# Designed miniproteins, single chains, continued (5), part 82

Each design is a single chain, and the fold is of that chain. pLDDT is the mean over its residues in the fold that is shown.

## One batch from the design tools (miniprotein)

Design m19032
Fold by ESMFold2-Fast:
Formats: C-alpha cells, structure tokens, sequence
Structure m19032 (fold): chain A 114 residues (1-114)
C-alpha cells in the first residue's frame, strides 16, 4: 500500500542519516589524538544533529545535556517495551559527546517512527 511504502521510505531515510552520523562518530574517534580541534568540531556537529544547540556551550555542558536527554529517551523506550543502552565511558570528551549524540538521534528516531 502507499502508506506501507511511505513508512518504509521514512525508515530508510532514518537509517541513512544514522549511518552518516555513525561515520562522523568514527571520524571523531580517529582524530581525537592527532587532531583534537577537528574532533571537537565534528562532535559539535553530531550534537547539533541530535537536537542540541551547541552555541555558547562548553563540551562539558553539551555532554551533560546529552546524558540527561538519553536518560529520558531510555525511559520512553522502556514504556514501549524496548531496551536502551548507555555507551561505555570514554576518557576523550569529544568521543563521549559524539557517541551520546548518536544514541540520542537513534532513540528519538525509533520513538518517532513507532
């Protein structure tokens, strides 16, 4: 049906965006030691894609906001019978932000497309 095709297209578009953000997260990790300025810039891009306004915010403030939102998203997933995960702690803050932002993006998308 047209409605089934439209749902499939929305899921495909979401999967494509999630994959693109995952590639940026990998670039943050790859550049964390050799180019920390690029890693931080990419982490801020991933955080913005996850719906966080990063203007005027420190990396610590961005990480705290993403952790708070992830906790709320995990609670909503649980109400719908789904399990949410928290990424393991990373000593590099840019990598932590990128991983948290990717999960925020994915879990919000899963809730919106259910």
Amino acid sequence: SAAAAERAAKWAAFAEEAAALGAKVAQVAANADSDPELAEALAREVARAAGVDTEGMSLEEIEERLRERLKELKAELKKKGMTGATPPENPNRAVSIAQLALLNFVYRGLLELQ
Scores: mean pLDDT 85

Design m19033
Fold by ESMFold2-Fast:
Structure m19033 (fold): chain A 84 residues (1-84)
Amino acid sequence: LPLSEEEKAELLRLLGEALEHARAGYEAFQEGRLEEAIAHFERAAEAARRAAELAREAGAEELAAAFERAREEAEEAIREVREA
């Protein structure tokens, strides 16, 4: 089932949010701003989670799996920051 134009636009928006927050999270982590890094990775995980739900509702299971993996990677980054 192909995604609609509006579904694609929303998925791209959520992907953009996840990528922006992941980048900001790693920058904060490199600078020792651990609380800020965690907040950014939490926002990246939430954007990926929403994207996975939307992809599943649209029947795009492969895409949903990719976004779930991105969510797991953001949660892993939070764990790394907490270990620092």
Scores: mean pLDDT 84

Design m19034
Fold by ESMFold2-Fast:
Structure m19034 (fold): chain A 65 residues (1-65)
Amino acid sequence: KLIETVEKQIENVDKQIELAQKNIEDARKMSDKEKAQKLIEKYQRIIDNLESNRKSLEEKKREAE
């Protein structure tokens, strides 16, 4: 069923966003502030891309109703 497939994909995206957010928090604890800032920017870009994908999946779920 399309809705179930999309919901599973949204769940997977949410898990990836949570992992990326955890990596940002871990980076904030680093002694090397310059390296930490670059990692934060890297993971923030990943989150932005994942949230864009999540929006697309939410729209597909709405259309499947």
Scores: mean pLDDT 82

Design m19036
Fold by ESMFold2-Fast:
Structure m19036 (fold): chain A 63 residues (1-63)
Amino acid sequence: SMEEIERAKEEAKRIIIEGAKAGKAREGVQLAVDLMRKAGASEEEIEEALREAEREGVRQVLA
C-alpha cells in the first residue's frame, strides 16, 4: 500500500543517515534500498528517498 511505502521511505532515510554517521554509509544504503523494494516502492520512489536522505544529512551537519 502507499502508506506502507511511505513508512518504509521514512525508515530508509533514517537508516541511511545513521549509517553514514557510523561510517557504514554503503551498508546503510543497501539495507535501506532493500527495505523500500520489499515494501513495494518503485525505483523512482527509491531514488527520491535517497536524494531526500542526502539533503537531510547535509541539513543535520549544518545545524
Scores: mean pLDDT 81

Design m19037
Fold by ESMFold2-Fast:
Formats: sequence, C-alpha cells, structure tokens
Structure m19037 (fold): chain A 70 residues (1-70)
Amino acid sequence: DEVLKEIKKKIEEARKALEEGDVEAAAKYLREAQEILANAPLSEEEKQEIAKEVEEEYNEVLKKVIEMLK
C-alpha cells in the first residue's frame, strides 16, 4: 500500500498548491503522481486498482488545473 500512499500524498500536495494559486506546482505534483504509478513494481491489475481508488480526487484537481491554465 506504499504506492497508494505516495500517490495520495502527491494529489494532496497538488490540491494545496492550487489553494495557494500555484497552478504550475499543482501540475507538477499530478505528473509526479502519474510517474509513481507508472514506475511502481506492481502488476497491471494492481495499478488499475490504485488508479480507480484515486481517480475522483485526481480528476477534481486536474480539472481545476486545466481551468486555471486557460
């Protein structure tokens, strides 16, 4: 569950950066979350389970990043 914890931490860091108006930092943290998942020594099925677990939180932050970059 270490990978899930790291990804959730990055998403939370991204959310906090957005609250401070730092959209570039938020985008960077979301990218780091993706890289953690992609490089994790896990099966494809385990990666899909983690992706599903964080999908809603990740997409909420991503949507706000996209809106702020317009």
Scores: mean pLDDT 82

Design m19038
Fold by ESMFold2-Fast:
Structure m19038 (fold): chain A 58 residues (1-58)
Amino acid sequence: MLSLGEAIAKANEAAKKGDLEKALEYAEQAGKRLAEEEGLDEKTAIEAAKKAALELAK
């Protein structure tokens, strides 16, 4: 199981390497964890995290 910080770090690393599948997988985990810890809507948090990962991959 990944912490929020670990999921973010792994998503960023995968995005920088151009591994979009892994970046999106870790971004989804980060979004779910963020929603749990901050009381945000899970779908919105996941979509925001995936968008951030895609922007880093450019």
Scores: mean pLDDT 78

Design m19039
Fold by ESMFold2-Fast:
Structure m19039 (fold): chain A 56 residues (1-56)
Amino acid sequence: SAMAEEISRLGREAGRAMDEEEGERLERQVTRALAQGDYEGAKRIAEEALRRALER
């Protein structure tokens, strides 16, 4: 779905601005939430990570 793609993109963008190890953890968390149909949780996780990355 378009929403899942958007959330995955946000997670990847945040991960690129973080340490690779932390980025992989984040992507796994987001992917897991999406797989369970928790779009709200996945979006929240991705947005928080991106905000933290942008603060640096």
Scores: mean pLDDT 75

Design m19040
Fold by ESMFold2-Fast:
Structure m19040 (fold): chain A 108 residues (1-108)
Amino acid sequence: AGAAGGEAGYALAVAGAESGNLLLGLVGGLAAGLGAASPDPEAARAGGAGVGAAAASPSLGASLGGGVGAAVGGASGSAAGRGTAAGVAASPAAGPFARAGGAAGAAG
């Protein structure tokens, strides 16, 4: 049931990353981060995947969205959200803004 929200966040994050649109990438990353914060494991997996895809994007908007999503997911205190934040912080493929957001989420 909660999976639909996580999948929508993932799809929006991917669309933002593919289009290079700053606002769409940022909104998509945030939506995916909220999904990663979900107590539903399926939604959390989909949301985490969306944050990872956005963070690894060469688009500034998508990378910033991925960083914000990772911070939000981590701040939720859920294992999946913290794992997503730590993964983004440790990923060499993630941009510096995304890694900073991941580190902040993993620490909170």
Scores: mean pLDDT 65

Design m19041
Fold by ESMFold2-Fast:
Structure m19041 (fold): chain A 66 residues (1-66)
Amino acid sequence: EVEKAIEEALEEIRKLGEEAGLSEEQIREIEEEAREMAEYLKSLGWTPEQIKKFMLEYGKTEVERL
């Protein structure tokens, strides 16, 4: 289920951001961007597993960058 995969990925992104000491605003921005990307990938026919993997890779990259 795509919605569940998105929720699981967002929860993991939040944990990564909190662990890295990011602000609430920074975490929300990453979550919003990841969600927009997920909706786009869903429109392209990506599977829940593929979307979750992409969101987590994106979230890790952004947390690492900040």
Scores: mean pLDDT 83

Design m19042
Fold by ESMFold2-Fast:
Order: structure tokens, then C-alpha cells, then sequence
Structure m19042 (fold): chain A 59 residues (1-59)
């Protein structure tokens, strides 16, 4: 689910040591959360997946 991917992205982002990269990824996570609140589930899922991938790559 989009909610689960957002949770995983947040957990990964919390481990990022570079404050600039962390802030960029956290901004994408917030965008995914906003889209999910608007009921735009597919778009929220796509942005959340991209944020998770970026966060994992930054570890």
C-alpha cells in the first residue's frame, strides 16, 4: 500500500546522514502524504516508491 511504502521511506530517510539529501527525500515523502490525503493513491504510491529508492541509495 502507499501508506506502507511511505512508512518504509520515512524509516530509510531517518538513517540518512547527509542533511541536504535527507531534506530533499523528506520533502518527497511529504508530497506523497499530501497526495494520499487527497485520495490520489496511484500518484502517492509512485512518489513514495521513488522516495524510498532514493533514501535506500543514500544509505
Amino acid sequence: SAEEIIREAREAAAKIEDPVIKALIESEIRRAEELLREGRVEEATEIARAALKAALAAL
Scores: mean pLDDT 86

Design m19043
Fold by ESMFold2-Fast:
Structure m19043 (fold): chain A 96 residues (1-96)
Amino acid sequence: MKEQILEQMKENTERFYALYQADEAVARQALNLMAMGSSGSAAPAVLAIIESVRNGKEDKLEEALAELQKMSVSDGQALVDNAQAAVDRGEAALAA
């Protein structure tokens, strides 16, 4: 169960990175939407995801996954869902 959440977050982070390479402004907006929609318990994971995407830091992605692993299954799923919604919206904005 937890492994599925970690896998989904890794994929969402890779999608944010691709979005950032395509359009930094759209990617920054999407990352901000994820951060604003996330609970306080998710803050360490969210900050590590943002740092990983902006600076291509592999160690920050590992840190984000480690923080996500410390969260409850429900909180982790909520973060993954928020990240998915944010990156979907960012990708849609580029297509418009």
Scores: mean pLDDT 82

Design m19044
Fold by ESMFold2-Fast:
Structure m19044 (fold): chain A 101 residues (1-101)
Amino acid sequence: TKLTMSGGGTFAEGSSVTLNATADKDINDKISWFKQKPGEAPVLLAKNGKKVEGVSSRFSASGSGKNFTLTITNLTLDDTAVYYAKDGEGNFGEGVTVTVV
């Protein structure tokens, strides 16, 4: 599956962002979201529409079929990272950069 991603940019602390991933075929709910900071391994945020235990309630994932979103509310400086969507077969989208200022 090819995942096309959008919604990155520069955002003010305390604002919200919605990141988008679009699949070239129907993948049901089989999408995972990751956060990667420079020099660090990717951290799993959500899988199959369900937020991972211990991940902040500011994060929510939604979508099914071909269109998927990750929403981050009340942005903090710690949210500055590259975010990736991944399908159930191990294919990653190109990633989107979120910078919080």
Scores: mean pLDDT 85

Design m19045
Fold by ESMFold2-Fast:
Structure m19045 (fold): chain A 76 residues (1-76)
Amino acid sequence: MKEKARELLEKAKEALEKGNLDEAISYVTQALLLAPNDEELVREAMELLEKIVEKDPSYKPQFEAIKKTIEYLKKR
């Protein structure tokens, strides 16, 4: 699971560099769902989400929803 989560995070970085923000947020979300307890991966994912919101503030509601989902998954 961790290897697949890292692969998804790398795809998210590529999508962000290409300006494909919808793909970037989708890959970040998938990586977080696979490894919500991996502190390093979660930190990198949050940094990518912040960069997405900086490029387009309309993604802020999605970022807040993802943060809430991670808190819920960590509680489990």
Scores: mean pLDDT 79

Design m19046
Fold by ESMFold2-Fast:
Structure m19046 (fold): chain A 81 residues (1-81)
Amino acid sequence: MEKKEKLKKEVEEIYRQIHAEIDRLTAENADDPVKVAALGIVRAGVDFLYEQALKAIENGDFETAEKYIEELKKVLETLRA
């Protein structure tokens, strides 16, 4: 099913971009333990959303998958602000 492959590629790309931003921000703020801890919490939340999106895609629940992908996009926007 083509929609399944498209959603998998989209969520994988967004997840990769978010991790790259978290890694960059963690390196830039290595001397700020509070900021590093906050980024660790964001990373855990992102990992959870990614797993839920993949589960929804595998189950054919594309509406739910799209909602998780939208939340991941919001996280990416917030990290880039």
Scores: mean pLDDT 85

Design m19047
Fold by ESMFold2-Fast:
Structure m19047 (fold): chain A 63 residues (1-63)
Amino acid sequence: LSQREIARRLAEELGISERTALGLVNAYLSGDEVVLRVALHDVSEATGLSPEEIREIVERLLE
């Protein structure tokens, strides 16, 4: 699966924009912990899910 396809599925599952989902996927793949924490926090606030729950969903979609 491409990063964009993963981002699209993530956006649908979390109810966020594809752009936001793509940002989260890219943050996760970057290995930058600061960027990842910021992205997880933003998505957490938008969705009401914990950062840990969001990370689990992303990791599941990335295999």
Scores: mean pLDDT 80

Design m19048
Fold by ESMFold2-Fast:
Structure m19048 (fold): chain A 59 residues (1-59)
Amino acid sequence: MIEESIEEAKRLAEEGRLEEALELLRKAQDVANIAKDTKSAEEAERLREEVEKKIEELK
């Protein structure tokens, strides 16, 4: 579930749907925190930073 959400967020970012990717990454991070899955939470956080940088590049 969490891994699938992260993969989908990558797809959305590739398509330029950066805000949707960001929302999905927030949700994945919340689920990972509830599950105590530190690896997935850290991966989601890192991808959020990448997506935020891409949003800045579009300005």
Scores: mean pLDDT 78

Design m19049
Fold by ESMFold2-Fast:
Structure m19049 (fold): chain A 59 residues (1-59)
Amino acid sequence: SKEDKEKAIKGTEKAAKELVEKGLISEEQAKRAVEAARKGKDGEEAQRNGVRELTLALD
């Protein structure tokens, strides 16, 4: 569970970084997505929170 959460957070960080480098989202939006992932209780919530924030940033 702890390892799954860490993996999900790192996945969100990697995806957010790539989107910032491509100019698709701001660094502020990337930080919000990572923070949302960190607020998840487990890996599944962390992944869901991160994906949700990145998707909203892309709209």
Scores: mean pLDDT 84

Design m19050
Fold by ESMFold2-Fast:
Structure m19050 (fold): chain A 55 residues (1-55)
Amino acid sequence: MLEKLKEAIEYGLELVKETKDIEEIKKGIREKAAELGLTEEETKKVIDYALKYLE
C-alpha cells in the first residue's frame, strides 16, 4: 500500500512538471491511482499534494 501511494505521488509530481492544466493533472492522477488500486481518499490526498506543489 505505502509503495503504491508513493508511486502515485511521484507520478503526480511528474505531471505537475509537464503541465499547469489542473484538470489534466487530476485526470492523470485519478487514472494512475485506479491502476494502483488506491482508495478515493488516498487519490484525493495525492491530488491535493501535487497541486500544492504546483503553487
Scores: mean pLDDT 78

Design m19051
Fold by ESMFold2-Fast:
Order: structure tokens, then sequence, then C-alpha cells
Structure m19051 (fold): chain A 60 residues (1-60)
């Protein structure tokens, strides 16, 4: 669902941010890509906005 996609985007963005803090650039790139893919699956404006905020918080 759109809500599930937004939740997964937020989770992936959070993991990307943690990897960046740990200096793990490979994990950062992988979860950053996943967050972006889930953001594309969010179909409502609210879910997209929530996913975009999470992505921005991850340094995007």
Amino acid sequence: SSEEAAEKAAEAARKAREALRAGDSETFQRYGQLANEYLKQATTEEDRERAAEASRAAGG
C-alpha cells in the first residue's frame, strides 16, 4: 500500500543515515536507493511528503 511504501521509505532512509554516521558508504548507497524506490511507490501526496521528509533527514 501507499502507507506501507512510505513507512519502508522512512525506514530505509533512517538506515542510510545510520550507515553514513558509521562511515559505511556501501550500506548508505544501498538504503538510499531503497528509500527512493519506496518513495516512488507512495501514491498519496501525504505519504510522498512523509517519505520525502525522511529522505531529507537522511541527508538527501
Scores: mean pLDDT 73

Design m19052
Fold by ESMFold2-Fast:
Structure m19052 (fold): chain A 70 residues (1-70)
Amino acid sequence: MLPSDAEVLETIAAMYLSLAKRALEQGKKEEVIELAKFLRTVADQLDALGNTEAAERIRKEADELEKKAS
């Protein structure tokens, strides 16, 4: 069974989130900000597919990451 577009996007978001948390622990603030932008892009695509709950969760995590990186 092929994953749905939403499942693929959630998997991509999980990977970016994992990378961003690791970058934050390492003090790589620029990388955290860039990964947060990628997370917002994935959230926008999930919202377009009607997965608003996942989109809102990912946007909230991106906002938290940018706040911690600032």
Scores: mean pLDDT 83

Design m19053
Fold by ESMFold2-Fast:
Structure m19053 (fold): chain A 115 residues (1-115)
Amino acid sequence: ERDKRLAIEQLERAAEATKDVNPEAAEKAEEAKKYAEEGKFEEAAEKAIEAARLAYEAARKSPRPDAEKLFLGAAAAYSAAALLYRLAGKEEKGAEVAAESTALAVEMEARLKAE
């Protein structure tokens, strides 16, 4: 229950961060939230990863402040995906997504500090 709540909260943060700068990423985060609420954790994780990748790719091409919102959305969506894969019993996939999220967070901070 706790991890499900945390995943849903992260998906809400991802949708809120991206809604004005990448509506497609926000829509995928909202779809992921709906699947998570229905207990469809693997499908929710897959949609969360789609949201994260859309937001991250948009952030790489965007100036501040839009890039900052997109990076925050990507981080939240990746965090949710890692939790959702663990809830689906796919611990190895959850660990892989968590590692990818950490690597991207380092890149995001470096890019935002360079601008």
Scores: mean pLDDT 82

Design m19054
Fold by ESMFold2-Fast:
Structure m19054 (fold): chain A 82 residues (1-82)
Amino acid sequence: SLEYFEERLKKAKELAKEGEKLFKEGKYEEAIEKYKEAKEILEELKELLKRVGAPPEVLEEIEKEIEKLEENIKKAEEKIAE
């Protein structure tokens, strides 16, 4: 349902925001954990949307959010490697 989609998307956004806060606090390993949790939810939503034949533009928006999380994970990993 649309409500289920919106609830899961909200949870992914909240996890991404938690990750950003942890990153700002220098807690890079914890930030990565939150970003990965958010990414997993978005990947699950992408597969569900694909199965129900969602428009390409909706899938592209979810792909953009996943890519942003991947960049944030990479940035945090680079901080740990310093």
Scores: mean pLDDT 87

Design m19055
Fold by ESMFold2-Fast:
Structure m19055 (fold): chain A 55 residues (1-55)
Amino acid sequence: SVKEEYKRKSKELNEKMKEMMDLALKDPHSKQFQETAKEVAELRKEVEELEKKLA
């Protein structure tokens, strides 16, 4: 269901955001930080789309 997908994606987003913040503190110019930031941006879009479907 859309609600279950929202829960899963929200959890993934929170975990990736934490990873991104840790990488930013270590080295904001790292390749790994840039890739993780892209993943976070994509997950945010997915979560926002799911929120719109649930509203």
Scores: mean pLDDT 83

Design m19056
Fold by ESMFold2-Fast:
Structure m19056 (fold): chain A 81 residues (1-81)
Amino acid sequence: MDSLGVTAIEPEEVAVGEEALVTVESSGPARVYLDGELVAELPPGTHTVSIVPKEAGEHELTVVAETAEGPYTIRVTLKVK
């Protein structure tokens, strides 16, 4: 489902210390993790999370959204230069 989870990351590639805006859409509450660390808890709907990366490289962004059918997990790679 393309409209459930991470719908945008801006900019697509961020620099260390630069703000990345991650837009998350979910029908239920969602939790956002960066490299396994909880960075945001979101209510149902569309929300934008600000992430400032501390290290260059590829980082795993994980969104766990609660739905009527149970938890739905989305993984996206955040590229940091």
Scores: mean pLDDT 74

Design m19057
Fold by ESMFold2-Fast:
Structure m19057 (fold): chain A 57 residues (1-57)
Amino acid sequence: MSLEEAKLALVRIANAYLAGMPREEVDAQVARLEAESGLRIRVEEKDGLPVISAEPA
């Protein structure tokens, strides 16, 4: 998986979370993306808004 593909997948996950996807499903999607991309992905909440970041392992 390319870095560009991983970024697009993260955007889709973030949009799904904002659309009401349960946190457990969000975490499962993030875990799959980490496994496929080799990136370190962090999901945090600040002021009730999801903050998702990715960086090389």
Scores: mean pLDDT 75

Design m19058
Fold by ESMFold2-Fast:
Structure m19058 (fold): chain A 90 residues (1-90)
Amino acid sequence: AEELFNKGVQALLNKDYEKAIEYFEKALAIKPSAEIYTNLGLAYYALGDYEKAIEYFKKALALDPNNELARKMLAEAYEKAGKLEEAAAL
C-alpha cells in the first residue's frame, strides 16, 4: 500500500495525473485512508474533473473531518464546478 501511495505522489509531482490516479486507486483497494482520498481528489482536480474531485474530497473529510487541505480543496472544486452555494457552506 505505502509503495503504491508513494508512486502515486511521485506521479502527481511529475504531473502524470492519470498514472497518479492508477497508483492511488490500487493503494485504496488495499487500505482506504483520508490521505489517499485527498490525493485522488487532487489528481482529478488537476485533470479538470471537478465532480470526481468533489466526490473524493468528501470521502477524505468523512474519514478525517479536520483535514484542512481536503476542506479547502473541496471548496475550490465546488467553485470550479459552479456550485458556489456549496463552496460557501464549507
Scores: mean pLDDT 85

Design m19059
Fold by ESMFold2-Fast:
Structure m19059 (fold): chain A 96 residues (1-96)
Amino acid sequence: EEAEKYLKKGDEYFKQGNYEEAIKWYRKAIEIDPDNLVALNNLIDAYLKMGKKDEALEVYRRLNELAQKHADELEKLGVGPRPELPEKIITLEEFF
């Protein structure tokens, strides 16, 4: 499927440190397969690398919704609900 091709392209850019381009390809993968847990998880990491806290949090909310329905699938893919992410996202923004 095209979603897998876009995911792979995003991964290549992420490895190169080109997080802006990686985000574009991960978003294309999600447009085709909105429940692609790997693409959602990788998109969160790419947004965090760019300091885009609000965007990372929105994708995290989507991933968390899917986690409630697909616990076994998430465990198998190693992309679990990542309880550390909300705190990690919060620490990107200094509140004082």
Scores: mean pLDDT 71

Design m19060
Fold by ESMFold2-Fast:
Structure m19060 (fold): chain A 76 residues (1-76)
Amino acid sequence: MSKEELDAEVELALATMQAAVIKRIIEQRGVLTPEEAKALIESYERGIEAAERLGDQETVEYFRKELEEVRKKLES
């Protein structure tokens, strides 16, 4: 594993964990705050970039769907 691949894997893991934690907090509280929505969007964008570097198409598609869902909630 190259340093570039390792860095991408670490970024993907961190982005995935951060998104999961924020999503759980939102679910438990039943409210989506603008700050939490921004943090989720940033986490998903980082996850997409890292997954694209790794060639993980399934993870890219997953995060894109989650990102679109969060954006729609902010627009509504």
Scores: mean pLDDT 80

Design m19061
Fold by ESMFold2-Fast:
Structure m19061 (fold): chain A 76 residues (1-76)
Amino acid sequence: SIKEQLQKARDAAEQGDGESAIEYLKKAEELVKKEIKDPELQKSYLDNIEQAIKAVERGDFEMAAKITQGLLSSLE
């Protein structure tokens, strides 16, 4: 599920494991593209996941974890 991949990405980011964080974020992107059919909601989720990936790439694990937690909180 999207939630499971985002939880794993958050946990990896909190541990400073950038490689695993990016892998789980990319898996979440793929699931968002397949499962979220509303174009505006899909774009919002993809934009936030992209921001989290960029945070990991620059070594900002705290920001990556924060963005990922925000996405998790938006999932009901």
Scores: mean pLDDT 85

Design m19062
Fold by ESMFold2-Fast:
Structure m19062 (fold): chain A 109 residues (1-109)
Amino acid sequence: MELSKKEEEEKKKQEEEAAKKAAEEVQRLGDEALASPSPSRRRELLHEAADKLAEMTAKYGSKAAEAGMREIERTGERLGDLNYSVSLAVGAAIRGVGMAFQAELEARK
């Protein structure tokens, strides 16, 4: 049950790099929403960003969730729909965390 320090450090670096890439994906969708003149297209892109956030939270953990939530919140504030964007981001993060908790509950038995 003892891992080498090298293996633990390598895993942490891989996880941090994956979380950074995940945050960049959410940011790109946010930038596309900001560049779009159509309110309906902006909302569709925000929904896609929220779905991506839930998936990344389930796969890469809380660091990816925090980074993605902040990007959705910033985009929503710039669009003038902060409350809508925050609701989407929080809902997506809760779903991702719920999936992680379910996996942890199964691992306990």
Scores: mean pLDDT 73

Design m19063
Fold by ESMFold2-Fast:
Structure m19063 (fold): chain A 56 residues (1-56)
Amino acid sequence: SLEEEARRLLERLRTLGGRAADEAVETLQKALESGDREKLEQAIAGARALLAAAGL
C-alpha cells in the first residue's frame, strides 16, 4: 500500500538525515495525516528522488 511505502521511506529518510531529508520527512508525514492520495503520491515521488540522488 502507499501508506506502507511511505512508512518505509520515512525510516530511510530519518536514517539519511540532513535538511533535505528532514523536510521530506515532514512533507511525507503531513501527506499521510491528510488522507489525500495525490499528496501522498507526490510526497513519495519526492522522497524516492531524494534517496536516488543520495545513491540509495
Scores: mean pLDDT 84

Design m19064
Fold by ESMFold2-Fast:
Structure m19064 (fold): chain A 53 residues (1-53)
Amino acid sequence: SMDAQKYLELGNQYFAEGRLDEAIEYYKKSLDLDPTNQQAVQNLAATLEKKKK
């Protein structure tokens, strides 16, 4: 959906800003609307991994 895409774009923007908690929040919102979005799954996983370090 368009809303899932908008949340993915917001997650990407927060990730680029180094705002990892906000990036995680918006990637999760994107996946709540479209759980099959491979880009959102991959970006969420990468953000979570970066936050652990």
Scores: mean pLDDT 85

Design m19065
Fold by ESMFold2-Fast:
Structure m19065 (fold): chain A 56 residues (1-56)
Amino acid sequence: MTAREKLEELLAELEKKREEAAKISPVAEMVGDREIEEVRAKLEWSDEEIEAYLKE
């Protein structure tokens, strides 16, 4: 699995969590939307930068 594929999988997981958060409160939904936007912004990075970001 490439670093980009891992980041796309993380995005899908965050979208699922956002749907659950939307059922709890509008504030929780907004937090989820922000996290999704941050991950989408990182998908604009080079594959090397994404790989470095995902290495803990």
Scores: mean pLDDT 76

Design m19066
Fold by ESMFold2-Fast:
Structure m19066 (fold): chain A 94 residues (1-94)
Amino acid sequence: ASDEELELGVGEIALAVVKLMVKKGYAEEAVEFAEEMIKRAKNPNMKAYALVGLGIAYEALGKLEEAKKAYEKAIELSEDEAVKKEAEENIKKI
């Protein structure tokens, strides 16, 4: 597997962690985790997964405008159809 494929897998895991944190009531901590993942991301697809996570965490906090902006940036940045679809579905809910 290429480094890009490995980094994409890390992005998917990071998004899963954010979703779990939000479900357990750690939405503020999920924002911090997602922001750190965005900062450390080495490619656009990894950043896009972290941005979807950030949007989900902001949505859980009622910050719907910030959530929408995070999802829109994830769609713009990503070439991965799976992360784009998830961001688009989340925008439709807000």
Scores: mean pLDDT 82

Design m19067
Fold by ESMFold2-Fast:
Structure m19067 (fold): chain A 87 residues (1-87)
Amino acid sequence: SEEEKLLEELVKKLKELGLPEGLIRQIEQMAREMAEGARKGVSREQLELAVEIIGEMVRDLTGDEELARKVKELLLEFVEKVMELAE
């Protein structure tokens, strides 16, 4: 599906940033839940709040603010693409 392709692309980009495997798996699971939420009518604003929460988690676990910022950028791009599919 197009959603699975978006998830695979996100995971690839997270690996390129050098995130630990366990953290990538956790973010992938949260991204899947965000995609399901978008299909069920969760607002863009609610999905963007989820991105902020994930970014803070990355910052807290890694201590790397720049890495957290890049993860948030990737997740916001993912939200835009998922919202386009859900319409």
Scores: mean pLDDT 86

Design m19068
Fold by ESMFold2-Fast:
Structure m19068 (fold): chain A 61 residues (1-61)
Amino acid sequence: SPLEQEAIDLLKKASTYLNKGDYEKAIEYARKAIELARQAGNTSLVDAAERILKEAEEKLK
């Protein structure tokens, strides 16, 4: 679905920013990916985005 494709794109952006050390942007894109993945009903994408979110949040502690 278009929502699932958008969630995947946002997940890729979140992962890229996480790898670059831009944790604030990683959190922003991960949160957007979670929302769209939930709307699409894709639990695997929700789980993947939540893992990136948690990793980025831990880096800011």
Scores: mean pLDDT 89

